# Designs tried in a protein design run: designed miniproteins, single chains, continued (4). Part 77

Each design is a single chain, and the fold is of that chain. pLDDT is the mean over its residues in the fold that is shown.

## One batch from the design tools (miniprotein)

Design m14828
Fold by ESMFold2-Fast:
Structure m14828 (fold): chain A 88 residues (1-88)
Amino acid sequence: SAPPAFELSDELAAEVDRLLAAGDYAGAGALTVRHVVYEALRYIGEYSEEEIRALAEEVAAWTRDGARVPEAERVLAELQARARAKHA
């Protein structure tokens, strides 16, 4: 099977670049985190579409709230590791 798709689509990458150019680092980070969490959970295959979207948005919200960035980074690293382990 294909590896987990953590890379941003061209459209999403353009939106992230637009936010970075505007100085919206929190918004750019949140979009990237939401995408990676969504793709990792979808690849793991243990969650419904509704659960995946809800959790991806929650972790993205932690990134927008600077007080919870370390929590978002920890969850992101864990989910990426789980998805890669499932691919292997």
Scores: mean pLDDT 80

Design m14829
Fold by ESMFold2-Fast:
Structure m14829 (fold): chain A 77 residues (1-77)
Amino acid sequence: DEKEREERIKRLEEINRDIVESLKRMVDSIVNLYKKRHPNMTEEEKEKLEEERKRLLELIRKSEEEMEKALEEKIKE
């Protein structure tokens, strides 16, 4: 009973990890597309793009923490 519950939790953790990795890949794809559309970017524009990328990755990190907390609350019933 408990062992089956632990295995289900591990599977949900794997699914959550896959979602997070997919979101990170989307961010990379968006940044790469922006770079392709703006090949003559200034150094300042490149710095702003990297700052925006970091902000998006930070939002993903916070979402990952929220998903972990939601899973922990479900474990507690």
Scores: mean pLDDT 79

Design m14830
Fold by ESMFold2-Fast:
Structure m14830 (fold): chain A 68 residues (1-68)
Amino acid sequence: AISVSAAGLAQAEAALPAAQAALAALTAELAAAQANPDAHSDTALALLAAALALEQIALALLEDMVAA
């Protein structure tokens, strides 16, 4: 289990809306990039996908922290 102090829990709770918003923004950006592939390189799409994956991991960790 992730060790959470009262201060850490409060910070995680405060960070959740921002992390959720960032995930939604990255998901929308990747979808837009895929809808217009001529405007985006394969490298740019790969970087967006990697950023989305990292944000999903960060959100999952924050949610686990808050749920603990």
Scores: mean pLDDT 74

Design m14831
Fold by ESMFold2-Fast:
Structure m14831 (fold): chain A 71 residues (1-71)
Amino acid sequence: MLELLEKSAKMSEEEGDNKTAALLYVKAGELYFDQGDYESAVEHFQKALELDPNYEEAKKKLAEAQAKLAA
């Protein structure tokens, strides 16, 4: 569930595994997006990009979530 993904992401971040943390933040953001919570989706995709700035999938998902908020 979302709580487990967020907890795992924070643990990976604390361990310095930014790649795994970014992946888990993207998965959490995708679940928020599927639920229609685009604000939380944006926050999670932004955290993923802070940890892995070259994560193209996170950039794409962030743009999609932002587009939903604009309309």
Scores: mean pLDDT 83

Design m14832
Fold by ESMFold2-Fast:
Structure m14832 (fold): chain A 61 residues (1-61)
Amino acid sequence: DFFTQVSGVGEELAQRLVDAGYTTVEQVASASVGTLSRIPGVGRTLARGLVGRARIELRRR
């Protein structure tokens, strides 16, 4: 699972992100911290980390 790979997110949180429609790094990088933090188990700090790591991942490509 690429989410687990990108952000160190556990498999359960990665599945919740996919269920919320975030299936690509591009979608996570484009998401707002507020929107991601509404996902159960994803707080504001983790949401900021996810967006930041996704943006770094896209820059690496």
Scores: mean pLDDT 70

Design m14833
Fold by ESMFold2-Fast:
Structure m14833 (fold): chain A 63 residues (1-63)
Amino acid sequence: MELPKFKLVNKRKIEGSEVLLLYVDENGKIRAVLIPREKAEEYLEEVSDENGPEAVLFPIPEL
């Protein structure tokens, strides 16, 4: 299932890290999607839309 296009915040920290994408869906529920490190930059560019709804990016630190 493809994600809708988002206006990404904090995308400067996506390179080389796993990223948790948080957004509010059409029903007002908070949704979270884990984007793997190797595909994070490519995938987030694909779903990025400056005119879309805001989505917050949380880089996951290496544990």
Scores: mean pLDDT 64

Design m14834
Fold by ESMFold2-Fast:
Structure m14834 (fold): chain A 86 residues (1-86)
Amino acid sequence: MTLVITLRNASDETIQRVKEYAEELRKRGYKVTLEIDGDTVTLTIEDASPALVAGEVLRAIGLELEGYKVKITFDGDTVTIEIDLS
């Protein structure tokens, strides 16, 4: 599965944490692409395990319960998570 996570209106602290998470995932053997455009960060994880996908979906649901706008899309072999942190 390909997992795509997009964070909008991310703080500098949040962007730094995502950079650190991307490096952790790369050290664990995942193929990870990180794209930053201002306060929007997109993390693409290729060959994500079912456990990794489930963990990120649960994290996104937690943010929705905190009042953030979250969209999760399942399309074939791709899971896309979009979070607005404003």
Scores: mean pLDDT 88

Design m14835
Fold by ESMFold2-Fast:
Formats: structure tokens, C-alpha cells, sequence
Structure m14835 (fold): chain A 64 residues (1-64)
């Protein structure tokens, strides 16, 4: 369970790096994977991941 949370954080970090490089397709795939992993944890974890994505990148939820 802690391993999944760490993986979610790693995916979000990689997504930020992809966004900085202008690779928005890779960013989207990484966000999608992070959300799928968060679903296995709790609805609160999903909400936190989505909130973090919107805050850090300004990406609309429907673009994930």
C-alpha cells in the first residue's frame, strides 16, 4: 500500500518533467496511470491526485 503511494508520487514527478519538456502525451499517460493506482487506495487518494494535477499543471480534468 505504501509502495503504491510512492509509485503515484513518482508518476506525478515524471509527468511534471514531461510537461516541462513539452511532451503532453506522455504527461497525460503518466497522470492516467497515477489515477488508476490511486483508485486501488481510496477515493480520497484519487481526489488528492486530481487536485495536485490541476494545481501544478493547470490541465483540465477531462484532458486526463
Amino acid sequence: MEEKRKKVEELLDKAIEAAKNGDFETMRKLYEEAVELAKDLSSEDVARVIGGILYMTGVEIENL
Scores: mean pLDDT 69

Design m14836
Fold by ESMFold2-Fast:
Structure m14836 (fold): chain A 80 residues (1-80)
Amino acid sequence: SVEEIVARTRERAREVISDPEALELLEATFERMAAARTPEELRAVAREFSKKAQEFPQEILDKAHALLEEFLGELAALRA
């Protein structure tokens, strides 16, 4: 289910993202992406994340992008 994918990805994010502000932003982004109903809404959420995340160190951004790609892939597979 979507709820299980969100819960699992949040747990994984807590293990690998040490910055509390980055973790909070990422968890909120998972919830918003899960709620997105159209590709346009999903792109809007991704743009908001990129704008807010721009000040985080590259190491944190790399981990966050990897988690977002995994999350989006699981959502796409579930909805196919």
Scores: mean pLDDT 81

Design m14837
Fold by ESMFold2-Fast:
Structure m14837 (fold): chain A 89 residues (1-89)
Amino acid sequence: SMADKIEELMEKILAGEANKKDLEELAELLREEIKRMEEEGVDESTIEHARMLLKAVEESPSAEEAQKKLKELEEELKKKREELAKAKA
């Protein structure tokens, strides 16, 4: 699926194995997925996460810079999940 391709490209970038064409392909797929989510009425937090990923990819002039930005976003999301789990414990 399109979502599976997005995940594969993100994993490739995070592994440091992506090139500039992979970034351009991911940006295009993220734009299409965001449009689909908006049309289907997916929750705003999920759509906003996808928009943050798209911004990180689009603002990155290289695959190395995209890797850094995506790692920072994933770390922030991990911390937010841990804080939520701690608050419920």
Scores: mean pLDDT 78

Design m14838
Fold by ESMFold2-Fast:
Order: structure tokens, then sequence, then C-alpha cells
Structure m14838 (fold): chain A 91 residues (1-91)
């Protein structure tokens, strides 16, 4: 579970970084780049969710369960924000 949690946290960090970069591109008027980066953020967020759910299946402690849930919720948040950014950039 620990290894899966660590991998999930790494993918979440990648997703959050890509989303931040996508927002910067959008603010700069580079809508094509914003869409590309947001799509990459969604991909990494989905990987983080998958790893967090696998960690949850293997969780032996309440701490591991709570960490897995927190990672999954944050990753889902990134996916939602990235999808909204893509819709705005396509207007």
Amino acid sequence: AEELLERAEEKLREAERLLAEARRAYEAGDYERAIELAREAIEKAREAVELALEALKEAETLEQILRAIAIALRAIGVEIEAEELIKEAKK
C-alpha cells in the first residue's frame, strides 16, 4: 500500500503541476497549449486515482485508507478543473 500511495502522490503532483501550467497558458491567450496541458493533467490525474484505489484495496491501517481517499479526491478535482479549462479554451 505504501508504494502505491507514494506513486499516487507523485502522479497527483504531476497532474497539479500540469494544470497550473495549463492555467498559465490560458491566461497568456495560448488556448491550444492550454488544452494540450489540461489533457495531460487529466491523464496524470486518472493514473493517480487508479493507484489510490489500488492502495485502498491493500490498505491495512486507517491512515493508509484516509491518504488513499484524499489522493483520489484531489485527483478528481484536478480532472474536473482541467475539463472545465478545456471547455473555456475552446470557446
Scores: mean pLDDT 88

Design m14839
Fold by ESMFold2-Fast:
Structure m14839 (fold): chain A 66 residues (1-66)
Amino acid sequence: SPKVPSVEEVREVKRRAIEALRNGDVERFQETLDELARMYRRALEAGDKEVAKEVAEAFHELHELL
């Protein structure tokens, strides 16, 4: 089974998503959203509420930038 991501790993993917958005790099931004979605699913499958919350907050922050 894939390893559950850490809160710090989620924050790093969020930082990459913000950078891609600022650079107008639509393909990289989509890749980071897909990575966050996979992280969210893994956190839910593992019952890791802290990581799941961090991913949900990352999606919320990215939505606020659109």
Scores: mean pLDDT 85

Design m14840
Fold by ESMFold2-Fast:
Structure m14840 (fold): chain A 80 residues (1-80)
Amino acid sequence: HMLTEEEDAFLAALGAALQRHAARFPPDFEIEYRLEDGKLTVRIRVPDSPEARRLAEELAREIQRIADKYGFEVEVEIET
């Protein structure tokens, strides 16, 4: 599938945010994301700990902010 210039820029910004936050996460985390028809779906899997959930919530807020900036819908799910 071919990405538009806006989709490419959005995914680049998303990737940079994920990389910054990944350095703060415990090693047992996983992130899955999919962009379809202008909607980003993100699933963050983390250990069942207060610290991991807090970091996942911070990442979810950053993802929402980036999606809002680029005009995409976003749905973030946090799983333990």
Scores: mean pLDDT 78

Design m14841
Fold by ESMFold2-Fast:
Structure m14841 (fold): chain A 79 residues (1-79)
Amino acid sequence: RALELLEKAREAVEKGDFETAIEYVEKAAQEAASSTLDDATRQEILELASKAVKAAREGDAETALEYIERLKEKVEEAL
């Protein structure tokens, strides 16, 4: 589910829909963090999500996509 939400976040950024992208990133991070038993991995997921949200809020599509991809890789490693 978290990976599906991150893919939707990526699509939203590509469409310029930053509000929808932020919603999907936050939902994905919450699901991934709740599924992770390791505190260090949970903190990394939340930090990457925060950076993606900040970039999206600033309208920085390139940076938002970079952090969404890094968050996706981290979530895949944690599963």
Scores: mean pLDDT 81

Design m14842
Fold by ESMFold2-Fast:
Formats: structure tokens, C-alpha cells, sequence
Structure m14842 (fold): chain A 59 residues (1-59)
């Protein structure tokens, strides 16, 4: 899957309250991002509580 597809699926999972799926998709995306700063940011997002993650990905 492309990085964009992973991000869109993560946002959809977070919006429906599936934090575990959103976290897994963000971690997979971090491994595919060539920029280490952006990769680290994706991993940081995976540590957010479900409510905060859903708000970030929806906003």
C-alpha cells in the first residue's frame, strides 16, 4: 500500500474508534516513510490515546 493509502485507512479506523488498527497502520506507514523526522512523527502519533488520535487525523 502507498503511504497515502495507509494514512487514509488509519484516519478511517481512528474515526470509528478502532485505535488498535489506526496505530498498526501508523507504525507500518512509519517504516515506509523515507524521511526520519516524518517517520518519527508517525510513531509518536501511534502513542496517542484514541480520542486525541481521532481528532488529529480528522482535523
Amino acid sequence: MSIRELAERAAEAAARGDAETARALLLEMSQKIPDPESSAFARLLATLPPEALARFLSG
Scores: mean pLDDT 73

Design m14843
Fold by ESMFold2-Fast:
Structure m14843 (fold): chain A 78 residues (1-78)
Amino acid sequence: MSREELWAEVDRIFRAIKIAMEAVDELAKEKNLTPQQKMDAFIAAMAEALRVLDQNPDASEEEIYERAKKAAEEAIKK
């Protein structure tokens, strides 16, 4: 992995974490989630955010957020 590729990957991961945290925080305000549900939601949101960025590195913050939030909502259903 080149130095530039490493920095791009680090930036991508940090963006995904930030968006996933925002999505889970908003969902927690709406649905009064348990700590376990927050964890499950965060893992799902993080995974979806990373997937979106992998498929389209130029994806908007709004697009990533909407998909991360949807994944978080799906994760807490059961």
Scores: mean pLDDT 80

Design m14844
Fold by ESMFold2-Fast:
Structure m14844 (fold): chain A 93 residues (1-93)
Amino acid sequence: SSKEIIEEVKQLFEKALEAIRAGDRESAKKLIEQAAELAVKFAEEKKDEEAKKEIERIKYIVLHALDTEPKENALKKVEAAKKKVLEIMEKLS
């Protein structure tokens, strides 16, 4: 169901935030990639190409932040990405 997939994406972002706080950016990147893959698949199943493109854009911004930005900036960008991706998915449900 839409609710189950949205909850799984939410939990993956929450685990990524915990990994960043622990200093494990590599685990955070893998978790964000998994969350984005599920969200993209959800948008594809709903046949919303614009939602898919927006989720992919958010993914690249966040992965770049994890490679280049201080911990506090990376956390803020991942939290913003979580909110935006969940908003997109809820709109499609």
Scores: mean pLDDT 90

Design m14845
Fold by ESMFold2-Fast:
Structure m14845 (fold): chain A 62 residues (1-62)
Amino acid sequence: DLDEKLRERLRQMADVAIKEGKAEEYLEFLRRQAEVAEKAGNQDAARTYRELIEEVEKKLKE
């Protein structure tokens, strides 16, 4: 499943960004990708990006 593999890759990138202190830059990237997906009518991809944004924001609070 390409969508599942993409989701896992994005999570791995998020973990690296958090460890490197670049979480805010990565969140901005994810927000842009969600907007692009929405404009393209790809609601599944947009939802995946939004869910990952929430996961990253939650990790930053912990």
Scores: mean pLDDT 81

Design m14846
Fold by ESMFold2-Fast:
Structure m14846 (fold): chain A 71 residues (1-71)
Amino acid sequence: SEIEKLEKEIEELEKKIEELNKRIAEYDALTAGTPEQSREAILREADATMELIKAIVEKLALEKEKKKLKE
């Protein structure tokens, strides 16, 4: 059903969000390194943060769609 498909997509996005949060934490730890490591880590953290925001937005959109289908 449509609801089951949305639930599976939401679950996959939740897993992706968890993985991105772990990656961001790893990059954040590297920002305390050398100037070269810090600069590179900040750029990677920024990229991962943008990907996280996109995943959160997509999840919220799917959750809203799921609510409309139930009501």
Scores: mean pLDDT 84

Design m14847
Fold by ESMFold2-Fast:
Structure m14847 (fold): chain A 68 residues (1-68)
Amino acid sequence: MAAPRKPTEEDVEEIVELEKELNRLMRDQVEKARAELAEYLAKFDPEHLKRVFEELGLKKKAELEALR
């Protein structure tokens, strides 16, 4: 069985970089970039990903609030 692996510090940096790139490319390539991100994330343990996304979600919420 292919179990998801625990993300390393380098993997977390790659996830952050992909999230930034996704936001930048949202116009023309959102579907492709999102699919690539989803495939990359599927390798990792969901508990650790949840923590990373919670932190990223707080940053995104603050950014959206600033746009008001």
Scores: mean pLDDT 69

Design m14848
Fold by ESMFold2-Fast:
Structure m14848 (fold): chain A 68 residues (1-68)
Amino acid sequence: SMEEFERLLEELERLGTLLAALGDVETAQQIGKIMKEAEELAKTDIEKAIELLKEAKRRAQERIQELR
């Protein structure tokens, strides 16, 4: 759904900001790139865009745990 997609984008924006604050600018930039790709994909396939954001969220959360 569009609502789930929007929620995941907001969560990933917060996670990317946190990664950058923790010094992992490279991973933050990778997350930003995936978010941009998901926004383009959402124009044709919202479900695939949501799956892409879910994988990005998993990766971001795992990295944050490693840095704490």
Scores: mean pLDDT 86

Design m14849
Fold by ESMFold2-Fast:
Structure m14849 (fold): chain A 70 residues (1-70)
Amino acid sequence: SEIDKLVEELKKLAKEYEKLLEEAYKIRDLYERGELSEEEYKKKMEEINKKIQEIQNRANELNEKLLELE
């Protein structure tokens, strides 16, 4: 069904989001340990934040579609 397809896409996005959070935690740990400069940390976090924004935008589109199919 259309609902099942939207739910599966949302689950995939949630999984991708979780992986990005794990990566962010690793980057933060490296920074806290002094293994990354502040500039390197900022650049890596900017890249993750861009990916998170893309996921959030897509999830919002899918959630709107789910609400319309209620």
Scores: mean pLDDT 87

Design m14850
Fold by ESMFold2-Fast:
Structure m14850 (fold): chain A 68 residues (1-68)
Amino acid sequence: GPIPSVEELIEAGYPALARALSDPDVRVRVNAALALGRLGGERSRAALEKALSDPDPRVREAAREALE
């Protein structure tokens, strides 16, 4: 199916974002990391810190961008 957008993930909220951050598609995990950064808050920051250890460098870069 289509890759959910950052805006779609933000509207879905934290539980959906946390699930998307574990998606098998790297593009979904990248968008989830960016969406978490825009949503903000302590839970989002904690999830992004864990995403810095993702096996794909694109997800790690998105998490770094989101934390800035």
Scores: mean pLDDT 83

Design m14851
Fold by ESMFold2-Fast:
Structure m14851 (fold): chain A 70 residues (1-70)
Amino acid sequence: SEIEKIEKLMLESMERYYKYALENSSNKTINITAAKLFRLGAEELRKLGGSEESIKKAEEYAKKAEELAK
């Protein structure tokens, strides 16, 4: 379905950005931005009727980015 395609694209984008944040772990702006974007992504997936699995995965990326931003 179209929702499944959006879920895949969003999760792939989150993974790429998380890797970028890890490579720039000393840069608080990058880390804070990653955390915010992943939280918003999880919220949007929920609004779109995304799967609980995809929402959970997005929330896990957000938590990892939030820990990196500390």
Scores: mean pLDDT 83

Design m14852
Fold by ESMFold2-Fast:
Structure m14852 (fold): chain A 103 residues (1-103)
Amino acid sequence: ELEALMYTMMGKTLLQQGKYEEAIKYFDKAIEIDPNNAWAYELRGQAYFKLGEYEKAIEDYKKAIEINPNNARAWRNLAEVYRKLGKTEEAEKYEQKADEIEK
């Protein structure tokens, strides 16, 4: 969907500017239009992570991985959140998965 892509790009620009709450609103619109937009889930997860909303970040990264299991970045981002929560075993598991995809 071209419209979903445009909202995802607008959100990405806001995310890069540190406008995390505004970025999330655009990713919400992109996902509403295209619920299989793995990129929008990945970027919304990044925005939630920056805001300290770790549970929401995990949910979005897991959804991105469900849609595209070969997205090594989403696996690494998921590992980063688990590391922030002190869940080192899960973080290591997800990092290993990302490494296997990138090889």
Scores: mean pLDDT 88

Design m14853
Fold by ESMFold2-Fast:
Structure m14853 (fold): chain A 100 residues (1-100)
Amino acid sequence: MVREAAIKLTSAGIFLVAAETSIELGEPKEVVQQELENAVELALKAAELFVEAGEPIPEIVGKILDRVEELAKEHGIELSEETKEKIKRTKELIEESKRK
């Protein structure tokens, strides 16, 4: 599980870099939104896998979510309500993991 969690987390980071690159290249907002939403989905999956393995959720998961929200706000990207709920759920998992 930890190995799969690490792979999902790495993929989340790749989509975040892809979103930043798409912004720099002037790609359509729909492309940037999809890349940011993919990063959030993979970050949530990674967090869930770390919890299932009984392992601490790495601090980088929270940093990825914060950067996604920052980029969306700075560049006028409207994240879906589903993606916003995934961000909230991932942050809740991080806080729950700290209390264990």
Scores: mean pLDDT 86

Design m14854
Fold by ESMFold2-Fast:
Structure m14854 (fold): chain A 76 residues (1-76)
Amino acid sequence: MLTPEQQAELDRRILEAVREGVARLNEVWADPDATPEDIDAVSRELLERLEKIVREFAEKYGLTPEQRDALLALAR
């Protein structure tokens, strides 16, 4: 289990990734030439970034595969 301090670090990193992803999605959305495929690509990149953050934290703090997978499910 993550400590409150580790959870706060994870939450901050997730929020940072979400903010960056939303900013990029807004840029694509504001482009009248943007396709649905462009929007899907940005959404996929955000999900991959969130999964990477969770995997890195799971490795760093010695979480079990089951605990890691539970966190990944929450990030989706």
Scores: mean pLDDT 77

Design m14855
Fold by ESMFold2-Fast:
Structure m14855 (fold): chain A 95 residues (1-95)
Amino acid sequence: SALVEALAAVLRAAAAEARDDAELVRLAVARLRTDPSLAAVLRRLELGQLSEEEAREIARLAGVSVETVRALVRAVQEESIEEGVRLLQEAVEKV
């Protein structure tokens, strides 16, 4: 799966640079949001369209825990909600 391969590559790159799992997740989220080639992957994560089988395969390929993969999905979803709330607050304050 192109999604599995792309996410495994993102997580592997983040793991090489990160000092802990929290930093790893933040670096992975930042890469997914700034790389246009990953837009389809990011969208699928935002929609929660990652199976437990895909999560295990990504963890295996990236050399991270399944819990780290789940934390990444949660962080992407939470950041999308937070950005939506921020945009709504800015729209209400612009009068």
Scores: mean pLDDT 79

Design m14856
Fold by ESMFold2-Fast:
Structure m14856 (fold): chain A 98 residues (1-98)
Amino acid sequence: ELEKEMEEILRRTREELDRILREIEKVDPQLAQTVRRSAEELLKKGLEEAKKLLEEGKPEEALNVLRLSAEIAVGLALIALGVIKTIEKIEEERKKKE
């Protein structure tokens, strides 16, 4: 039950990350690769901590740690996308002023 819930969290998180990263990659492939590595590292560390908590008999804490790691990973990708869109807007405004 718990392992299935953890797998579902990871699956949904990776699907969301892939959607955001595809948008970043259209503008900055290097940033997309950096964000992907950082997000996967966060998910890996979150999963390792969750497994330790499960071994200690703390299943609710394990799920909470994994969910938090997933939220942070997606948040990083969204911040990166926001930065790209902000830079594009600044560049467009600069072109209008020549």
Scores: mean pLDDT 83

Design m14857
Fold by ESMFold2-Fast:
Structure m14857 (fold): chain A 62 residues (1-62)
Amino acid sequence: MEEKRKKAEELIEQGEKAKAAKDYVTAASLYFQAARLYEEAGDMDKAEEAKKKAIEAAQKAL
């Protein structure tokens, strides 16, 4: 569980870097991966936040 939470945090950081580079497709993918790991870790609040970030990035990619 702890390793999944740590990996999700790393994916959020990578997604933020991709977003800063305006690579919204990569950012959305990284945020969705983080959301899945937070769900598996039982952290539903962080999973929901990550999903929102992924949707926002995906919308900007269009």
Scores: mean pLDDT 83

Design m14858
Fold by ESMFold2-Fast:
Structure m14858 (fold): chain A 76 residues (1-76)
Amino acid sequence: SHMERERREIELRLVALLHELLVKEGKKPEEIRKALEEEAERLIEEGADREAVEEALRRILERLEEIIKLIPELTN
């Protein structure tokens, strides 16, 4: 479906952003959450399907929470 395809594309974009902020820039989880939420809102403003963006964001935020639980040193 169109929504499922768009969700996958947005999810990949958000995963790339998460990886850059977490691994390359060493950002704190709270900063990463904010950046992901801001990127999601920007995509909606640019005409992306809100439902697809919100579902993609939910999945990526769940992934971030899983990473934090496995590597608590990220929060000190």
Scores: mean pLDDT 82

Design m14859
Fold by ESMFold2-Fast:
Structure m14859 (fold): chain A 84 residues (1-84)
Amino acid sequence: MKTVSFRLRGLRSPEEAARLAKAIIDEALKHPKVKAVYVLVYQGEDGEFVVDVIVKLENATPEDIEELKRRIEEVARRFGAEVL
């Protein structure tokens, strides 16, 4: 099992963070090798909301990981968030 982690920043409200979290979960779960998605939404010291995402994949190739990263980055961009 492979673990891939993302940190999404630049969110202005808890409602935006919640919508982004839901969109990321929905997108990640479309991938056939994704077995679990964990999401933590919190407010950072700078007052911005952060979405931490942990994705667990079974039998993932480097290509699977790159595809997942690309899809998550695309979703984040739609919400105006940056992937770290």
Scores: mean pLDDT 84

Design m14860
Fold by ESMFold2-Fast:
Structure m14860 (fold): chain A 73 residues (1-73)
Amino acid sequence: MKYKVTLYDPAKPPDEEKVSELVARYGGKLLSITEHATKVELIIELPDDTDVAPLELELIKETGASGVSRERI
């Protein structure tokens, strides 16, 4: 299943290799990263039975984001 994960107000630019490794730990694949002035958008693909919430918490910690949202695409 594909998700758009938005990280708001990141404290640092996302490290693509680290983000890719985090997604891979949950059995997924990072498809794209798009950086904006106040947010980062990730397109990720995960197994359909995967709980996304633990991955979202790790992405917040890695980027220093103030918030996260997800949308199934």
Scores: mean pLDDT 83

Design m14861
Fold by ESMFold2-Fast:
Structure m14861 (fold): chain A 90 residues (1-90)
Amino acid sequence: SRLDEELRREAESYVAGLEETVKEMKKLIEQGGKPSDIAAKGVTAALLATMAALSGDPEVAERLRKIAEEVEKYDPDLAKIIRTAAEQAL
């Protein structure tokens, strides 16, 4: 249905935004960026993960789990938020 297609497109957009935000956050951490800039990326990532999870799509949930694993070594608290969002998507 059109609604299912729109929800899928929205979820894909949120996951893409999350992947890019995580990439930017990792770069800032590795380059010794400002704590406030890193925190702002973390907040954006948490929001994007939560919005993506609203799709209830198991494939989206699996992608969120993989992103959480990648984030764990940089920000364990953010990784937990992303993982929790993935669990609630089921």
Scores: mean pLDDT 84

Design m14862
Fold by ESMFold2-Fast:
Structure m14862 (fold): chain A 70 residues (1-70)
Amino acid sequence: KRIEALVNTVKSLKSPELQALTLELYARHLVKEGKIDEAIEGLEAVKPVLSPEAQQRADELIAKLKELKS
């Protein structure tokens, strides 16, 4: 499913910048589909396999998505 695909894609990326970009594209796609909860879940699930820089970007995106849901 989408979350498993996201984890596998991110683990294959060597660049923190590409990891961060992948997270942004994933979140944007799901928000466009009205799936904010799925976007938050996916970002939280991949966080442990991210570089420190990409983890910070994931936290920023999760916070922004939670604001959109409220």
Scores: mean pLDDT 80

Design m14863
Fold by ESMFold2-Fast:
Structure m14863 (fold): chain A 78 residues (1-78)
Amino acid sequence: SAAEEAMRRLLREAIALAERLGLSPEVVERIRRALANPGAPGDDTVIELTEKDKEAIERAVAAMRPEAERAYAELEAA
């Protein structure tokens, strides 16, 4: 539960930062849908991103890396 909540928070923060960086609404909506249903392999939804969208997400991920590492450490400790 804690790891799931941490992952949701990281994804939510990534979406918010991506919107702030000017990511397309369509891509943001797809990411939001993935957040709502993170464990549905049967749906096999492929999200195709442009290079600028990937760049924006990479910057968001880099900014949140310490938070992600903390969440992973807690998951391993459990």
Scores: mean pLDDT 59

